# Designed miniproteins, single chains: the designs that were tried, part 80

Each design is a single chain, and the fold is of that chain. pLDDT is the mean over its residues in the fold that is shown.

## One batch from the design tools (miniprotein)

Design m2964
Fold by ESMFold2-Fast:
Structure m2964 (fold): chain A 63 residues (1-63)
Amino acid sequence: AVGALARVLKDFTATSENELSLKKGDLVRILGMSEDGQRALVESLETGKRGWVPLSVLEPLGD
């Protein structure tokens, strides 16, 4: 599979149309990173939806 799994460390509420709201404990797949390294493009395993979230709310479960 392409992309690392990550766990959501704290609730995040989307503030723009390109962001994804997540709940603490949700699992997501990382699809990409922003060029500044501050955001990740993720896919929610709970809903199948995709969007950008702050990297600071994610705990990568991969290598």
Scores: mean pLDDT 79

Design m2965
Fold by ESMFold2-Fast:
Structure m2965 (fold): chain A 86 residues (1-86)
Amino acid sequence: MKVVLILEGLDVSSLIAFALQAIGLGLDGYEVEIKIEGDKLTITINNASPELVEYFLELAKELEKEGYEVEVKQEGDTLTIRAKKP
């Protein structure tokens, strides 16, 4: 399964934290792509396990609790999570 996480409105500390998490997933053997565009971070994982998919769904819920505007869409074998900081 492919997971795309799009984070917008990030401060520098949050951007660094999420980027480091994505690097960690790459070190764990996942196919990870990271794109940084100003305050926007896009993390793409091309071979996510079911456990990693559940992790990102829980992350989406936690971000929503923290006040992010969260959109979750599944289309075929691709899960897309968009989260924008207020």
Scores: mean pLDDT 83

Design m2966
Fold by ESMFold2-Fast:
Structure m2966 (fold): chain A 87 residues (1-87)
Amino acid sequence: AKEAFEKGREAFLQGKYEEAIKYFDEVIKSNDPELLPEAYFLRGLAYKKLGKEDEAIENFKRAIELAKSEDDPVYVRAKELIEEIKK
């Protein structure tokens, strides 16, 4: 799970958004509660970069639901990004 998460982040930074999504899919399948909020958030960012706005919003909503608190940067940023996409 952690290795797949790191590879997903690396792929995202290289602009390989489809590859990043594949790695974050593996993280999500592992169902590690510590990684799930950020994995959904980063998968949402990758979908946003690909212009897949509906998939991005779905992933951001799941990240919000799974975030540890409302003070979590994942919670705050995911809410901002949903409003940004919705205009």
Scores: mean pLDDT 84

Design m2967
Fold by ESMFold2-Fast:
Structure m2967 (fold): chain A 86 residues (1-86)
Amino acid sequence: SEEERVKRILSLAESAKEIARQEYEENGDPRFKELAERLEKVIEELKNDPNNPQAIKEAETLVSEVFSYLLTKAIDAAFEKREKEK
């Protein structure tokens, strides 16, 4: 159902926001700060209007951006660790 879809998107957006906030807190990466702030705004928009198609699309996009960037940072960290072990 559409209501279940919006609830799932909100849950994912809340999780992505917390992950981005924690990554910024631990590493000071300004991109995670930007993503957390944008997620907070879109979460508020979705809570006020769950049927806003632009807010739904933006939330899905931001969630994807957080996890894609998190994966990229994890790969970069693993590569740096391997270089130091040589």
Scores: mean pLDDT 83

Design m2968
Fold by ESMFold2-Fast:
Structure m2968 (fold): chain A 86 residues (1-86)
Amino acid sequence: SDAERLARELLEIAREVYGLSEEELEELERRLEELLREGAPIKYLLRAIAAEYVRRGEFEKARELAEKYKDEETLEKIEKAEELAK
């Protein structure tokens, strides 16, 4: 189905998130909105993007992303990672 194909594409994109530029990450954030509108399961890709922001020390961007999509588990993990980075 189209939903199954889209889910596979999301998993492939999530695997390639490591090492993307800031502009490429921002483009993926915009893509998340389109994918959510299409009914795609975005949580895996959302978490991959948030994890990459955390890796870069961009905790504010990671928190804003998790809050925008109401992913409370990811938000809690970001907050703990920020505390450990102090």
Scores: mean pLDDT 75

Design m2969
Fold by ESMFold2-Fast:
Structure m2969 (fold): chain A 66 residues (1-66)
Amino acid sequence: AEEIFEQARKAYENGDYETALKLLEQLREKTGFLTPEEARILAEVYDKLGDLEKAQEYVNELRKLL
């Protein structure tokens, strides 16, 4: 689980937003759990991909976790 998150972070840092999204979705399916760090990266990834509705959804989820 943590290894998948590290792979997702590397993809995000490299500008590979599609791979980062895929890995974070896989992680969420596997754990059923969303951390603040995962929510933050998901919000940023969706924003970069132009999905503003999904980006806002994960910003709201992040706010619930803080």
Scores: mean pLDDT 78

Design m2970
Fold by ESMFold2-Fast:
Structure m2970 (fold): chain A 63 residues (1-63)
Amino acid sequence: SMLEEKFKEFQKRMAEINKKRQELIHQGKEEEAFKYYEEESKKILEELGVTEEELKRLALELL
């Protein structure tokens, strides 16, 4: 389904964001890492048209 494809794309993009976030943390830029993660994750959700509610539902199905 389109929703499953969007979630796979979300996971892929989040993996790249987490990689960059970890690089910032290793540089001692913890506040910058947090802000970067928040801004980029929100942007991805908007671009993919996935809601926070849909992510919570998926998390419940996987956990």
Scores: mean pLDDT 77

Design m2972
Fold by ESMFold2-Fast:
Structure m2972 (fold): chain A 61 residues (1-61)
Amino acid sequence: SAAFEAAGRAHAEANPELKALNEEIAEKLRKIGDGLDEALKLYKETGDLEKAKELLRKLSE
């Protein structure tokens, strides 16, 4: 809803450090999601669980 969006913007503008932190969290979550999808796709295509695990390990480094 418009009210929910307005409240979110007000919080972000009042707290620039919190906005920056939320942007970093969103970026890290996006990278984790992308890596998980790639690992699952590899496993489904090859059936190689060890290769899928190797991709997941790269996300933690």
Scores: mean pLDDT 71

Design m2973
Fold by ESMFold2-Fast:
Order: sequence, then structure tokens, then C-alpha cells
Structure m2973 (fold): chain A 55 residues (1-55)
Amino acid sequence: SLKEKLREVILEIAGKTAQFLLARLQGDEEKAAALQAEADALAAEEAALIAEIRA
């Protein structure tokens, strides 16, 4: 269902955010940039799913 997909996306965003903060702590700028890009893509997917559920 759309609600199950939304839950999965939210959990992935949380996981990517944690990894991003750890990468920044380690000074791994390349990994942090990649994780930020992945989180941005997931945020766009989250917004699309929310819009579809609310329609």
C-alpha cells in the first residue's frame, strides 16, 4: 500500500540521516555528500507519496 511505502521511505531517510552525521564526524566529505544526495531523493519520493495519499 502507499502508506507502507511511505513508512519504508521515512525509515530510509532516518537511516541515511544517521549515516550522514557519522560520515561528517569522521570527516568523510565524499560519503557525506553521497548520503545527502540520497536523502534528498528520498525526501522528494516522500513528498510525492504524501501528495498521492492526500488526493
Scores: mean pLDDT 86

Design m2974
Fold by ESMFold2-Fast:
Structure m2974 (fold): chain A 66 residues (1-66)
Amino acid sequence: EFDELEAKVRELIKKIEATGDKSLAIPATAAMMLVLAARVERWLGNDEEALKTLQEAVEIAEKLVK
């Protein structure tokens, strides 16, 4: 599940990059920073917090694609 959500964020970020819109670079970077934070949370054993943080990254990336 965690790996599936991370893959989803990465696919959404690729779609954002494909638009060539540089104004989306900062919010796309913020979504990737949340992915990294979620990985750290999972490494610390905070699996529930990691999933919540990763879900926030998904929501941000989905809004940027639309």
Scores: mean pLDDT 79

Design m2975
Fold by ESMFold2-Fast:
Structure m2975 (fold): chain A 65 residues (1-65)
Amino acid sequence: DLDAELAEGLIRMAATALGVDVEVEVKGGTIIVTIRNSSKEKAEEFERLAKRIAENTGLKLEIRK
């Protein structure tokens, strides 16, 4: 799925830009993001970006910590 691949790439880039360690998996219409070893402030900023990316690509977002 092109939209899922684009969303995964954008989420990985956002995590790198913010210095947030993440694991990203796509399953069906859902992007699953595991956040590891991040400050609360950086994690919250990343979660806002990830939600926006998921909204724009029509995918569901699941965040794990």
Scores: mean pLDDT 82

Design m2976
Fold by ESMFold2-Fast:
Structure m2976 (fold): chain A 57 residues (1-57)
Amino acid sequence: MEEELERVAERIREILERLGIPASEQSIREIAEDVVTRGIPIETIERVLANAAADPG
């Protein structure tokens, strides 16, 4: 459980950094908790964030 949460948080941090989206450690942890709780694939999160960065509006 905790290992998975940390792994997901690290992955989210990497994605946000790659896309140039500023985020606090608190926000990253909250997103990671939601991902783990709902069983959302990391690939889905990556795609959603990429789409948001490409089409902000």
Scores: mean pLDDT 75

Design m2977
Fold by ESMFold2-Fast:
Structure m2977 (fold): chain A 60 residues (1-60)
Amino acid sequence: MTSLTLKFKDTEEAEQMAQLLKELDPSLTIKVEGDTVTISSELTVEQLIGLVLQAIGQLL
């Protein structure tokens, strides 16, 4: 199991990221606490980082 914690500017940005990640991979366990998003998954660190980069790319 892989766990990754990301900190954003505010709660709205964190919730937008959580929404995008769930759309990319519904199997992810995502917890939003204020401006912080914690992602837990059976994916490798590399696969999880790839999904995060994909989600960030959708915001550009």
Scores: mean pLDDT 80

Design m2978
Fold by ESMFold2-Fast:
Structure m2978 (fold): chain A 57 residues (1-57)
Amino acid sequence: SLVEQAREALEKGEELLKQGKVSAALSAFHEARELAEQAGDEELAERARKNYEKAKA
């Protein structure tokens, strides 16, 4: 499902960020947000957005 794909992208982004792969993590968080918005999961989209902002800072 789109929700599962969004969750997997979010988890991948978190793992990439732990590895110091900031650019790859940002791409994964962006993908997670888009998938979550398409699925209508506002809470998951918000989590992805916050992770993106923190990783970018």
Scores: mean pLDDT 86

Design m2979
Fold by ESMFold2-Fast:
Structure m2979 (fold): chain A 69 residues (1-69)
Amino acid sequence: MEEIKKIAEPRFQELNEKHTKRSKEVEELAKKIPDPEKVRELTIRFVADSLIDIGDILDEAIAEVKKKK
């Protein structure tokens, strides 16, 4: 577990900063978009993309740790 964390941590930190910036961009766009449905779609897509990225990083780190066992 800790080994996976050490491998994934720098990638997660970078991803977290990137997604924090994107979250602020989505919030700013939401203020400019008069259509709440489009804002909802944008938010859902952002969350889905974030989850996929997190999953990919975890899968890669787990595979790397298992290969070294």
Scores: mean pLDDT 73

Design m2980
Fold by ESMFold2-Fast:
Structure m2980 (fold): chain A 72 residues (1-72)
Amino acid sequence: SEIDRGIADILAAVARNLLRQGKPEEAVRYAELALKIDPDNPLAWQVLAEAYRALGDTEKAEEYERKARELS
């Protein structure tokens, strides 16, 4: 629903803010929560990609970057 998409957008924005604060592990948790509500949220996939890159998981980062591009 539109409400679920709105909630997912808020959670994805929180995750992006956590990344900006240098908290990639927390950013992953919020981005994953956003994707449970709306699996097609491009911001949540982008945040997951950036967070996993910051954590040193290059394989996951590349996978999630591709997913974000497909949805943009």
Scores: mean pLDDT 88

Design m2981
Fold by ESMFold2-Fast:
Structure m2981 (fold): chain A 56 residues (1-56)
Amino acid sequence: MSLEEVLEKMREALKNKDWDAYKEAARQYLRLVAEQFEKEGKTDLAAKLREIADRL
């Protein structure tokens, strides 16, 4: 799933006041950003973002 698709899901969830859908989209967004940081060698930051996503 692309970052654009996940951002669109977050916007739609906010418009509909669907907080469960928003949290799920936010988890996906954080995991995608973490994957990008891991590819850039920022493994510690990637691990932190995944931990935040898991707590949502």
Scores: mean pLDDT 81

Design m2982
Fold by ESMFold2-Fast:
Structure m2982 (fold): chain A 68 residues (1-68)
Amino acid sequence: SAAEELEAAAEFLESLPDVEVKRVGDDTIEATYHGSVERMIGLALRLIGDFPRLKVEVKGDTITLTAK
């Protein structure tokens, strides 16, 4: 389910050394990345591929994941 993918994405992101994860709502997670723009874009693309039931949005250094 989208909720299961959201939890898996949160666990994955929390395992990364340069990522701060914040739960913004019941269906939404916000991840702030403290590295290069290129690495952040790579992370966002990986999330889009690995978690197809999540909406992935990028704004600056922040990636927002929302369960569909």
Scores: mean pLDDT 83

Design m2983
Fold by ESMFold2-Fast:
Structure m2983 (fold): chain A 80 residues (1-80)
Amino acid sequence: SRIEELVEELKRLLEEHVADPALRDAFIAQIERIAKEKDPEEARRLAELLIAALRAHGMPEEVIEEIERLLERIIEEIEK
């Protein structure tokens, strides 16, 4: 599915930019939770929390922008 493709793209970005396996797995779990959400408003809220956490952990802003774009595409698929 399109959501599965977007989740795999997000996982690749986290594998490249998050060296700590436990932290990476926690972020991946959050992405998978967002992807399974049925309420687009809740998906958006969870995405905003994830972005705040990524910033707090020092992820570069250009990577944050790419992750935000991919998360927005997931939310658009949920809204269908």
Scores: mean pLDDT 87

Design m2984
Fold by ESMFold2-Fast:
Structure m2984 (fold): chain A 62 residues (1-62)
Amino acid sequence: SAHTRAGLAAIAAGDYETAVAHFRAALDADPSDEAAQRALGLALARLGRYDEGQAVGRRYRQ
């Protein structure tokens, strides 16, 4: 999706906060987008938000 592409560009720029926003938008449009789920988890890990990254792996956050 356009959001997944924008998120990957943000990661390449080192802007992990922007990447997280784009990947969340991609998952709002398609919750089954495994590439966006994995990329979101990686971006959250870079920000030190490991709990959020693990929650994304379950597709739904508690």
Scores: mean pLDDT 73

Design m2985
Fold by ESMFold2-Fast:
Structure m2985 (fold): chain A 72 residues (1-72)
Amino acid sequence: SSMEKREKELQKLLEKAEEALRAGDYEKALEYAKKALEIDPNSKDAWAAAANALRGLGKEELAEEYAKKALE
């Protein structure tokens, strides 16, 4: 179904974001995390991945804001 396909796409994007974070590719990690947020803006995992990517990019203030969203 379309909902199952959407959930599967979200999971793949989160997996790609985590892989990019492990590789130190913070720009790609942020891109995948943002795409995940477009699918589900309530995804705490996506907010956390974006926060980690922003921290890797030296954007500490934005990283803190995104990390706060991951805890809500």
Scores: mean pLDDT 88

Design m2986
Fold by ESMFold2-Fast:
Structure m2986 (fold): chain A 65 residues (1-65)
Amino acid sequence: SEVAKEVGDRLLAIGLGIEAGVEVRVENGKLVFVTPTGSAEDLEKAKEAAKRFSELTGKEVEAAA
């Protein structure tokens, strides 16, 4: 079901964010991985989390500072 898949995708994003040490936000219905510090190292972690999420779900997500 679409609802169960959406919930599952959000939980996956939250889990990937926790593992990477970055925050996950929902903005305009899209998932965004946000760096807590704005550092270049943490931005790379956010980008890797976004990439893993996209690979696992086929959905577009963003990484932001």
Scores: mean pLDDT 79

Design m2987
Fold by ESMFold2-Fast:
Structure m2987 (fold): chain A 63 residues (1-63)
Amino acid sequence: MDKELKEIEKKVEEFLKENNGELSAAEWAGIQIRSIGLLLDGASKEEVEKEAIELAKELVEKK
């Protein structure tokens, strides 16, 4: 799980770099909690990466 979470976090960081976006500490915590929940519910790492990036995109677009 920790390895999968680190890979998901890296993908979100890459997305933010490409789009010149930033997330607050609270927004990052929200993505991490959501990702942990999905992994515990049996979602694949690839599915969780997609969900995390979609959430990050929504958060950046709302600013």
Scores: mean pLDDT 79

Design m2988
Fold by ESMFold2-Fast:
Structure m2988 (fold): chain A 96 residues (1-96)
Amino acid sequence: MYEEAKEIAKKALDIARKALDLAMEALKKGSGKSLPLAIAAAIRAMGAEFLAELALKMVEEGGDPKKALEIARQALRDARAALDLAEEALRLAEED
């Protein structure tokens, strides 16, 4: 469980950081329709990063392995959702 939680959390952290980078690029390029999606993507990416770091800290401190795994899985879901939103926001920003 700890190894699985750690691997999922690391993956979530990587995806969340990529999502945030794309959301920031969309914010820099975009106006109008892209802005709400870019903001939503950035907020969700930051939330996913926080949860991923929390899961990693729980693993490091010997916390509940089941709870660490649940938090890591939630971080991964949120990171993937943020990435999808960031990609759509960037697409809309580039169409303007």
Scores: mean pLDDT 86

Design m2989
Fold by ESMFold2-Fast:
Structure m2989 (fold): chain A 75 residues (1-75)
Amino acid sequence: SRAEFRARVAALLSEFRNYAIENKLSEEEVNELTEELRKRVLALADEYGLSPEERAELLAAVESLKAAVLDEIRR
């Protein structure tokens, strides 16, 4: 279901944010982890048959989260 998909994506985004901040990852490590997250999110999008527009929104959300995480770690 779409609700199940949203819950799984939210869990991946939350795990990424918490792990990066708790471990005070470097910018290089955050970049690598972000690429892994993108692959996992796209794999879920494939499983649930998302449109190109929905995929673009998800990738934009991942990029926004990456920027927010890097900003928080730098402080």
Scores: mean pLDDT 85

Design m2990
Fold by ESMFold2-Fast:
Structure m2990 (fold): chain A 75 residues (1-75)
Amino acid sequence: AEADALMAQGRYEEAVAAYEKRIAEDPTDADAWLNLGKAYAALGQLKKAREYFEKAVELDPTNEEARALLEGLKG
């Protein structure tokens, strides 16, 4: 809840810290990996965003949003 609220408010650096904490507790949380990638993309960290979108797709291959975001970063 906290991490999602930070993303909605555009507080991307704080959102990164909150999602990293979620992933430390549950590394299979595909939604946390997806949103961590979105936060890094908003911060201009496109290489990290791509790595996290790849992880989100690995954990949930049916997530069309994660696939579309990953495709957007391939050039």
Scores: mean pLDDT 83

Design m2991
Fold by ESMFold2-Fast:
Structure m2991 (fold): chain A 82 residues (1-82)
Amino acid sequence: SAEEELRAALETLVATARDYIARARAGELSREELAERLELLETVLAVFRAEAERRGASPENRALLEEGERLVAELRRLLEEL
């Protein structure tokens, strides 16, 4: 279903953002690499948010969107500190 597809996509986004945070904190990503990855995550998150608004989202998918937003904000903070 569209709801299950959105969940899988959001879980992937959350996992990817967590990986990028871990790698950035380990010094494994340059400022340029982190900026490029962050831009892609922000773009993808915006698409999923628009889909959730258009179709409605379950409480679980809303929680994943909020977690994604929080993780992307943390990546932005890390980028500003590099």
Scores: mean pLDDT 88

Design m2992
Fold by ESMFold2-Fast:
Structure m2992 (fold): chain A 61 residues (1-61)
Amino acid sequence: MTPRQRAEELARRLKAGGLDLAALAEKILAGREDDGVVRAVRRATPGVSDEELAAILRTYA
Protein backbone atom coordinates (compact mmCIF):
# COMPACT_ATOMS: atom_id res chain seq x y z
CA MET A 1 0.00 0.00 0.00
CA THR A 2 1.40 3.44 -0.92
CA PRO A 3 1.58 6.27 1.69
CA ARG A 4 -1.22 8.06 -0.19
CA GLN A 5 -3.47 4.95 -0.22
CA ARG A 6 -2.85 4.52 3.53
CA ALA A 7 -3.86 8.16 4.15
CA GLU A 8 -7.04 7.72 2.05
CA GLU A 9 -8.00 4.55 3.99
CA LEU A 10 -7.37 6.38 7.29
CA ALA A 11 -9.56 9.33 6.14
CA ARG A 12 -12.45 6.95 5.35
CA ARG A 13 -12.13 5.28 8.79
CA LEU A 14 -12.01 8.65 10.62
CA LYS A 15 -15.11 9.86 8.74
CA ALA A 16 -16.96 6.61 9.57
CA GLY A 17 -16.01 7.24 13.23
CA GLY A 18 -17.70 10.67 13.11
CA LEU A 19 -14.62 12.93 13.01
CA ASP A 20 -14.84 16.40 11.44
CA LEU A 21 -12.24 15.89 8.70
CA ALA A 22 -12.38 19.52 7.52
CA ALA A 23 -11.54 20.77 11.04
CA LEU A 24 -8.78 18.13 11.34
CA ALA A 25 -7.27 19.27 8.01
CA GLU A 26 -7.17 22.89 9.28
CA LYS A 27 -5.42 21.78 12.51
CA ILE A 28 -2.79 19.84 10.53
CA LEU A 29 -2.06 22.84 8.25
CA ALA A 30 -1.87 25.11 11.34
CA GLY A 31 0.80 22.80 12.82
CA ARG A 32 -1.18 22.02 16.00
CA GLU A 33 1.08 19.28 17.38
CA ASP A 34 -0.48 19.86 20.83
CA ASP A 35 -3.55 18.00 19.48
CA GLY A 36 -3.32 14.25 20.18
CA VAL A 37 -5.41 13.37 17.10
CA VAL A 38 -3.08 15.40 14.81
CA ARG A 39 -0.04 13.58 16.28
CA ALA A 40 -1.71 10.15 15.93
CA VAL A 41 -2.71 10.81 12.29
CA ARG A 42 0.82 11.99 11.40
CA ARG A 43 2.32 8.83 12.98
CA ALA A 44 -0.11 6.67 10.97
CA THR A 45 0.72 8.40 7.63
CA PRO A 46 4.55 8.55 7.30
CA GLY A 47 5.70 9.78 3.88
CA VAL A 48 2.65 12.04 3.34
CA SER A 49 3.12 15.82 3.55
CA ASP A 50 0.84 17.96 5.74
CA GLU A 51 -0.57 19.63 2.59
CA GLU A 52 -1.30 16.27 0.87
CA LEU A 53 -2.81 14.83 4.08
CA ALA A 54 -5.05 17.91 4.51
CA ALA A 55 -6.18 17.67 0.86
CA ILE A 56 -7.06 13.97 1.30
CA LEU A 57 -9.01 14.70 4.52
CA ARG A 58 -10.95 17.51 2.78
CA THR A 59 -11.78 15.18 -0.14
CA TYR A 60 -13.50 12.73 2.28
CA ALA A 61 -15.04 15.44 4.53
Scores: mean pLDDT 82

Design m2993
Fold by ESMFold2-Fast:
Parts: structure tokens; C-alpha cells; sequence
Structure m2993 (fold): chain A 66 residues (1-66)
């Protein structure tokens, strides 16, 4: 019902805010990128994987709201 839809919409907003935070963090890390710093490379890879996971969750929620 309407309450279930509101819960999904609220969850979607939370995931979209988290995605924006992670994308900003990725942009800042890429601006400071040093190819020789293996720790930075690993952080960037981990962040990209998390972003992909969130984008997938957002798409699934959008399909449920249709």
C-alpha cells in the first residue's frame, strides 16, 4: 500500500544521498591520486565497487516503485 511505497521512497533517498557522498569521496581521492601509492589505489578500487553496489540497489528500488 501507500505506507510500503513511502518506505521504499525514503530508502531510495537514503541510498541516493550515500551514493553522492561516495562519489564526492572518490573524486577527492582521484584528485590526490599517486600511482605509486598502493594504499590509495586499493581505496579507489574499494570505493568504486561500493558505488556499483549502491547503483544496483537504487535501480532495484526504482523498479519496485514502478
Amino acid sequence: GAAEREALEKRLEELERELERLKKELEELEKKYDEKDRKQVNRIIGLKLRIIGLEFEIELLKEKLE
Scores: mean pLDDT 81

Design m2994
Fold by ESMFold2-Fast:
Structure m2994 (fold): chain A 73 residues (1-73)
Amino acid sequence: MSAEDQAAMRALLARIREAMAPVVEREPDATPEAEREAARIAVAVAEEALPAIKDPELQAKLREAIAEARAFL
């Protein structure tokens, strides 16, 4: 994994955390509804970022994470 891929992954995780912050603030105790809302936000952010990731292994792992999150929805 290159430094650029690591930076892209850190940026993606930061964007996901920021996007989920309103859900966490509204429902600090995780409810099934809050978890599903957070998963929907994470999936949307990850899908938007996916084409920018050039490492096939990292891209595959992200696609797997998206599929797992969608299965939870």
Scores: mean pLDDT 72

Design m2995
Fold by ESMFold2-Fast:
Structure m2995 (fold): chain A 120 residues (1-120)
Amino acid sequence: APDVASFEIEYPHTPAANDAAGLAATPVVAEIEAAEAAGADDNTVVLLIVRLAVAIARGAVAAGEEVRVRIEIRVPVSDETLEEMERLLRELKAFAEGKATVEITHADPEAKERLERAVE
């Protein structure tokens, strides 16, 4: 998946935070592996990578930690995929109540602004 999207997540690695992040990540990692094995398109893989980043961040926040997330998207994505990413990021923002900071890099400036607005 590094060809289409990647992320970095920074939080204090307590046992509770690592356990919560790992439990949240497990089903999404399985979905990514299944999608890649099935030859899924870039839109599907990008959305799953964003879902994984959000799942890990939510787990660490639930354990009481502040989280910094960086998401890099390297391929064009559909408007439907952008809308789903905006929804995931808005849900993370509402859940985290100021405990999550999200930075987004995208080659399309309009897509970047839309996603950044979802987390402001």
Scores: mean pLDDT 83

Design m2996
Fold by ESMFold2-Fast:
Structure m2996 (fold): chain A 114 residues (1-114)
Amino acid sequence: SEKKEVLKKILELNQKTIELLQEALKALDNKDYDTAIKNVKEAALLNQESLQLARTYLPEEKELIELLQQSLDLLSKALAALRNKDYDSAKSNLQQAIELNQKSRELAEELIKK
């Protein structure tokens, strides 16, 4: 179905988002701030694509849309923290964004089973 294809695409984007955020955390631990910023920006673009897909094709899936929006907001906060050299706040926001992306993934997987 159309909805299953969209959910599969969201899962693929979500998995890449989680991987990029994990690499950003590793880069921060290594004081490689340019790589961290690059990976967070790329993760934010993928998260935004997932949000647009959910809003367009799955407008009834309010919980999924909310999780994707909250994740994007956390990534915006992480980028602002990185610009201000507030690496502790950046790390905290990135860890929370990973948790929300994991919840989005679990919800999308359950929706595919229906």
Scores: mean pLDDT 91

Design m2997
Fold by ESMFold2-Fast:
Structure m2997 (fold): chain A 61 residues (1-61)
Amino acid sequence: GEEEKKLIIRLISAKLRLIGLEFDLDLLKARGGDPAEIAALEKEIAELKEEIKELEEKLKE
């Protein structure tokens, strides 16, 4: 249905965003970035992973 399509689009968008954030985190760690910035990115990644799980659960039949 329409709701399922919206959840699929949101899930794809969230997964693409996660790839970008994980790349940014890896780059920041590789260059010895600020621990506070690393912690902030790790928090965003964790929150996004939870959003992805919730979207996947809503799509589960």
Scores: mean pLDDT 85

Design m2998
Fold by ESMFold2-Fast:
Structure m2998 (fold): chain A 70 residues (1-70)
Amino acid sequence: MENLKKKREEESTRKAIEAVLKELGIDDPEKIQKYVEEFLKIRKETGYNPQKLKEFIDKLKKEVEEEKAK
C-alpha cells in the first residue's frame, strides 16, 4: 500500500515537470523523460530536499533560456 503512494508521488512529479517543460516550449518526449529522470535521481540521492529541487528547476529554466538564445 505504501508503494502505491510513492508511485502516485512519482507520477505527480513527472506531470509537474512535464507541465513546466511544456510551458517553457519543450514538448520533446525524450527531453521530458531525461529531465524527469534527473529530477527523480536527485530526489532519490538527496532525499526530499526542497532546496535541491528548487536548484534543479532553476537550472532547467536557465538551460531552456540558453538553448533559445543559443
Scores: mean pLDDT 70

Design m2999
Fold by ESMFold2-Fast:
Structure m2999 (fold): chain A 58 residues (1-58)
Amino acid sequence: TREELIREVQRAISEAVERGDIEFLREKLRELEKTADPEQRQMIRNAEKGVIYHIERQ
């Protein structure tokens, strides 16, 4: 479901931030995209851009 996807994305972000590992985040998000519809894929990509922007400005 969309709710499950949001929780998985949030968990991946939290873990990647704690690890300081952008590559881990990218791998997890690419995996989630494999079963996502076009709207969900756009949501994942928007979340990825936001997190990378945040991490790069740290």
Scores: mean pLDDT 76

Design m3000
Fold by ESMFold2-Fast:
Structure m3000 (fold): chain A 91 residues (1-91)
Amino acid sequence: SDAELEAEARAAAAVARAFGLEALVEAAEYLIEAIRARRAGNEEEAKRYLELALEALGRAAEEYARLQAEDPARVAALEAAADEAAAALAA
């Protein structure tokens, strides 16, 4: 559902923010705005935010690659935090 997707995007934004992954935060925030625009019936605005989210996801992949090269232990911590956030959303 849209509410579940929004909750997942909010959880992703919180984890990304805790780890200083700015592009991933932007991607999650744009996804939330896309979901909200779609729920409001504004398909053009939803599409625009989705395009911005996809662009930010490309930059987030670069952030992830840099983090893996510079601090692989921090990537392990990020993955653990993401797993815990996903588990909390499940029940």
Scores: mean pLDDT 83

Design m3001
Fold by ESMFold2-Fast:
Structure m3001 (fold): chain A 55 residues (1-55)
Amino acid sequence: KPLTEEKAIAAAKALASGPLAHLPREERRRLLTQVLLEEGFSEELARKAVEAALA
């Protein structure tokens, strides 16, 4: 699958509102960043996606 900013944001939003919705904002940020990096997104792209998902 292509690793685009749009796809990263969509994945982060799905996780933030689904499995990770019950966690505090700072813990969601940490876990979302880790998951996106494990999926192969760059650190810069993961950071942008996490900020967009938690905005």
Scores: mean pLDDT 77

Design m3002
Fold by ESMFold2-Fast:
Structure m3002 (fold): chain A 85 residues (1-85)
Amino acid sequence: MEEKLEELLKGVERAGEAALKAIEEAKSDEEIKELKEQLEEEKKKLEESLEEIAKLVGDEEIAKKVREKALEELERAIKAAEEKL
């Protein structure tokens, strides 16, 4: 159980790092705006998708922790995009 949570959290953290790198490497305002829009859409989907995550993970407590971490990483990426614009 805990080992599965650790793997999922590491996956979310890696995805967050990739998003931040994409924003840092973006060379045009248009590219940054597009990334920000996609991240905001993903955040809204994630806020509504706790039940879907729980189905994939098989545990509501793990799903909640994964969702919270994913929301934090998305919020960081959105802020980075906004600050770079």
Scores: mean pLDDT 77

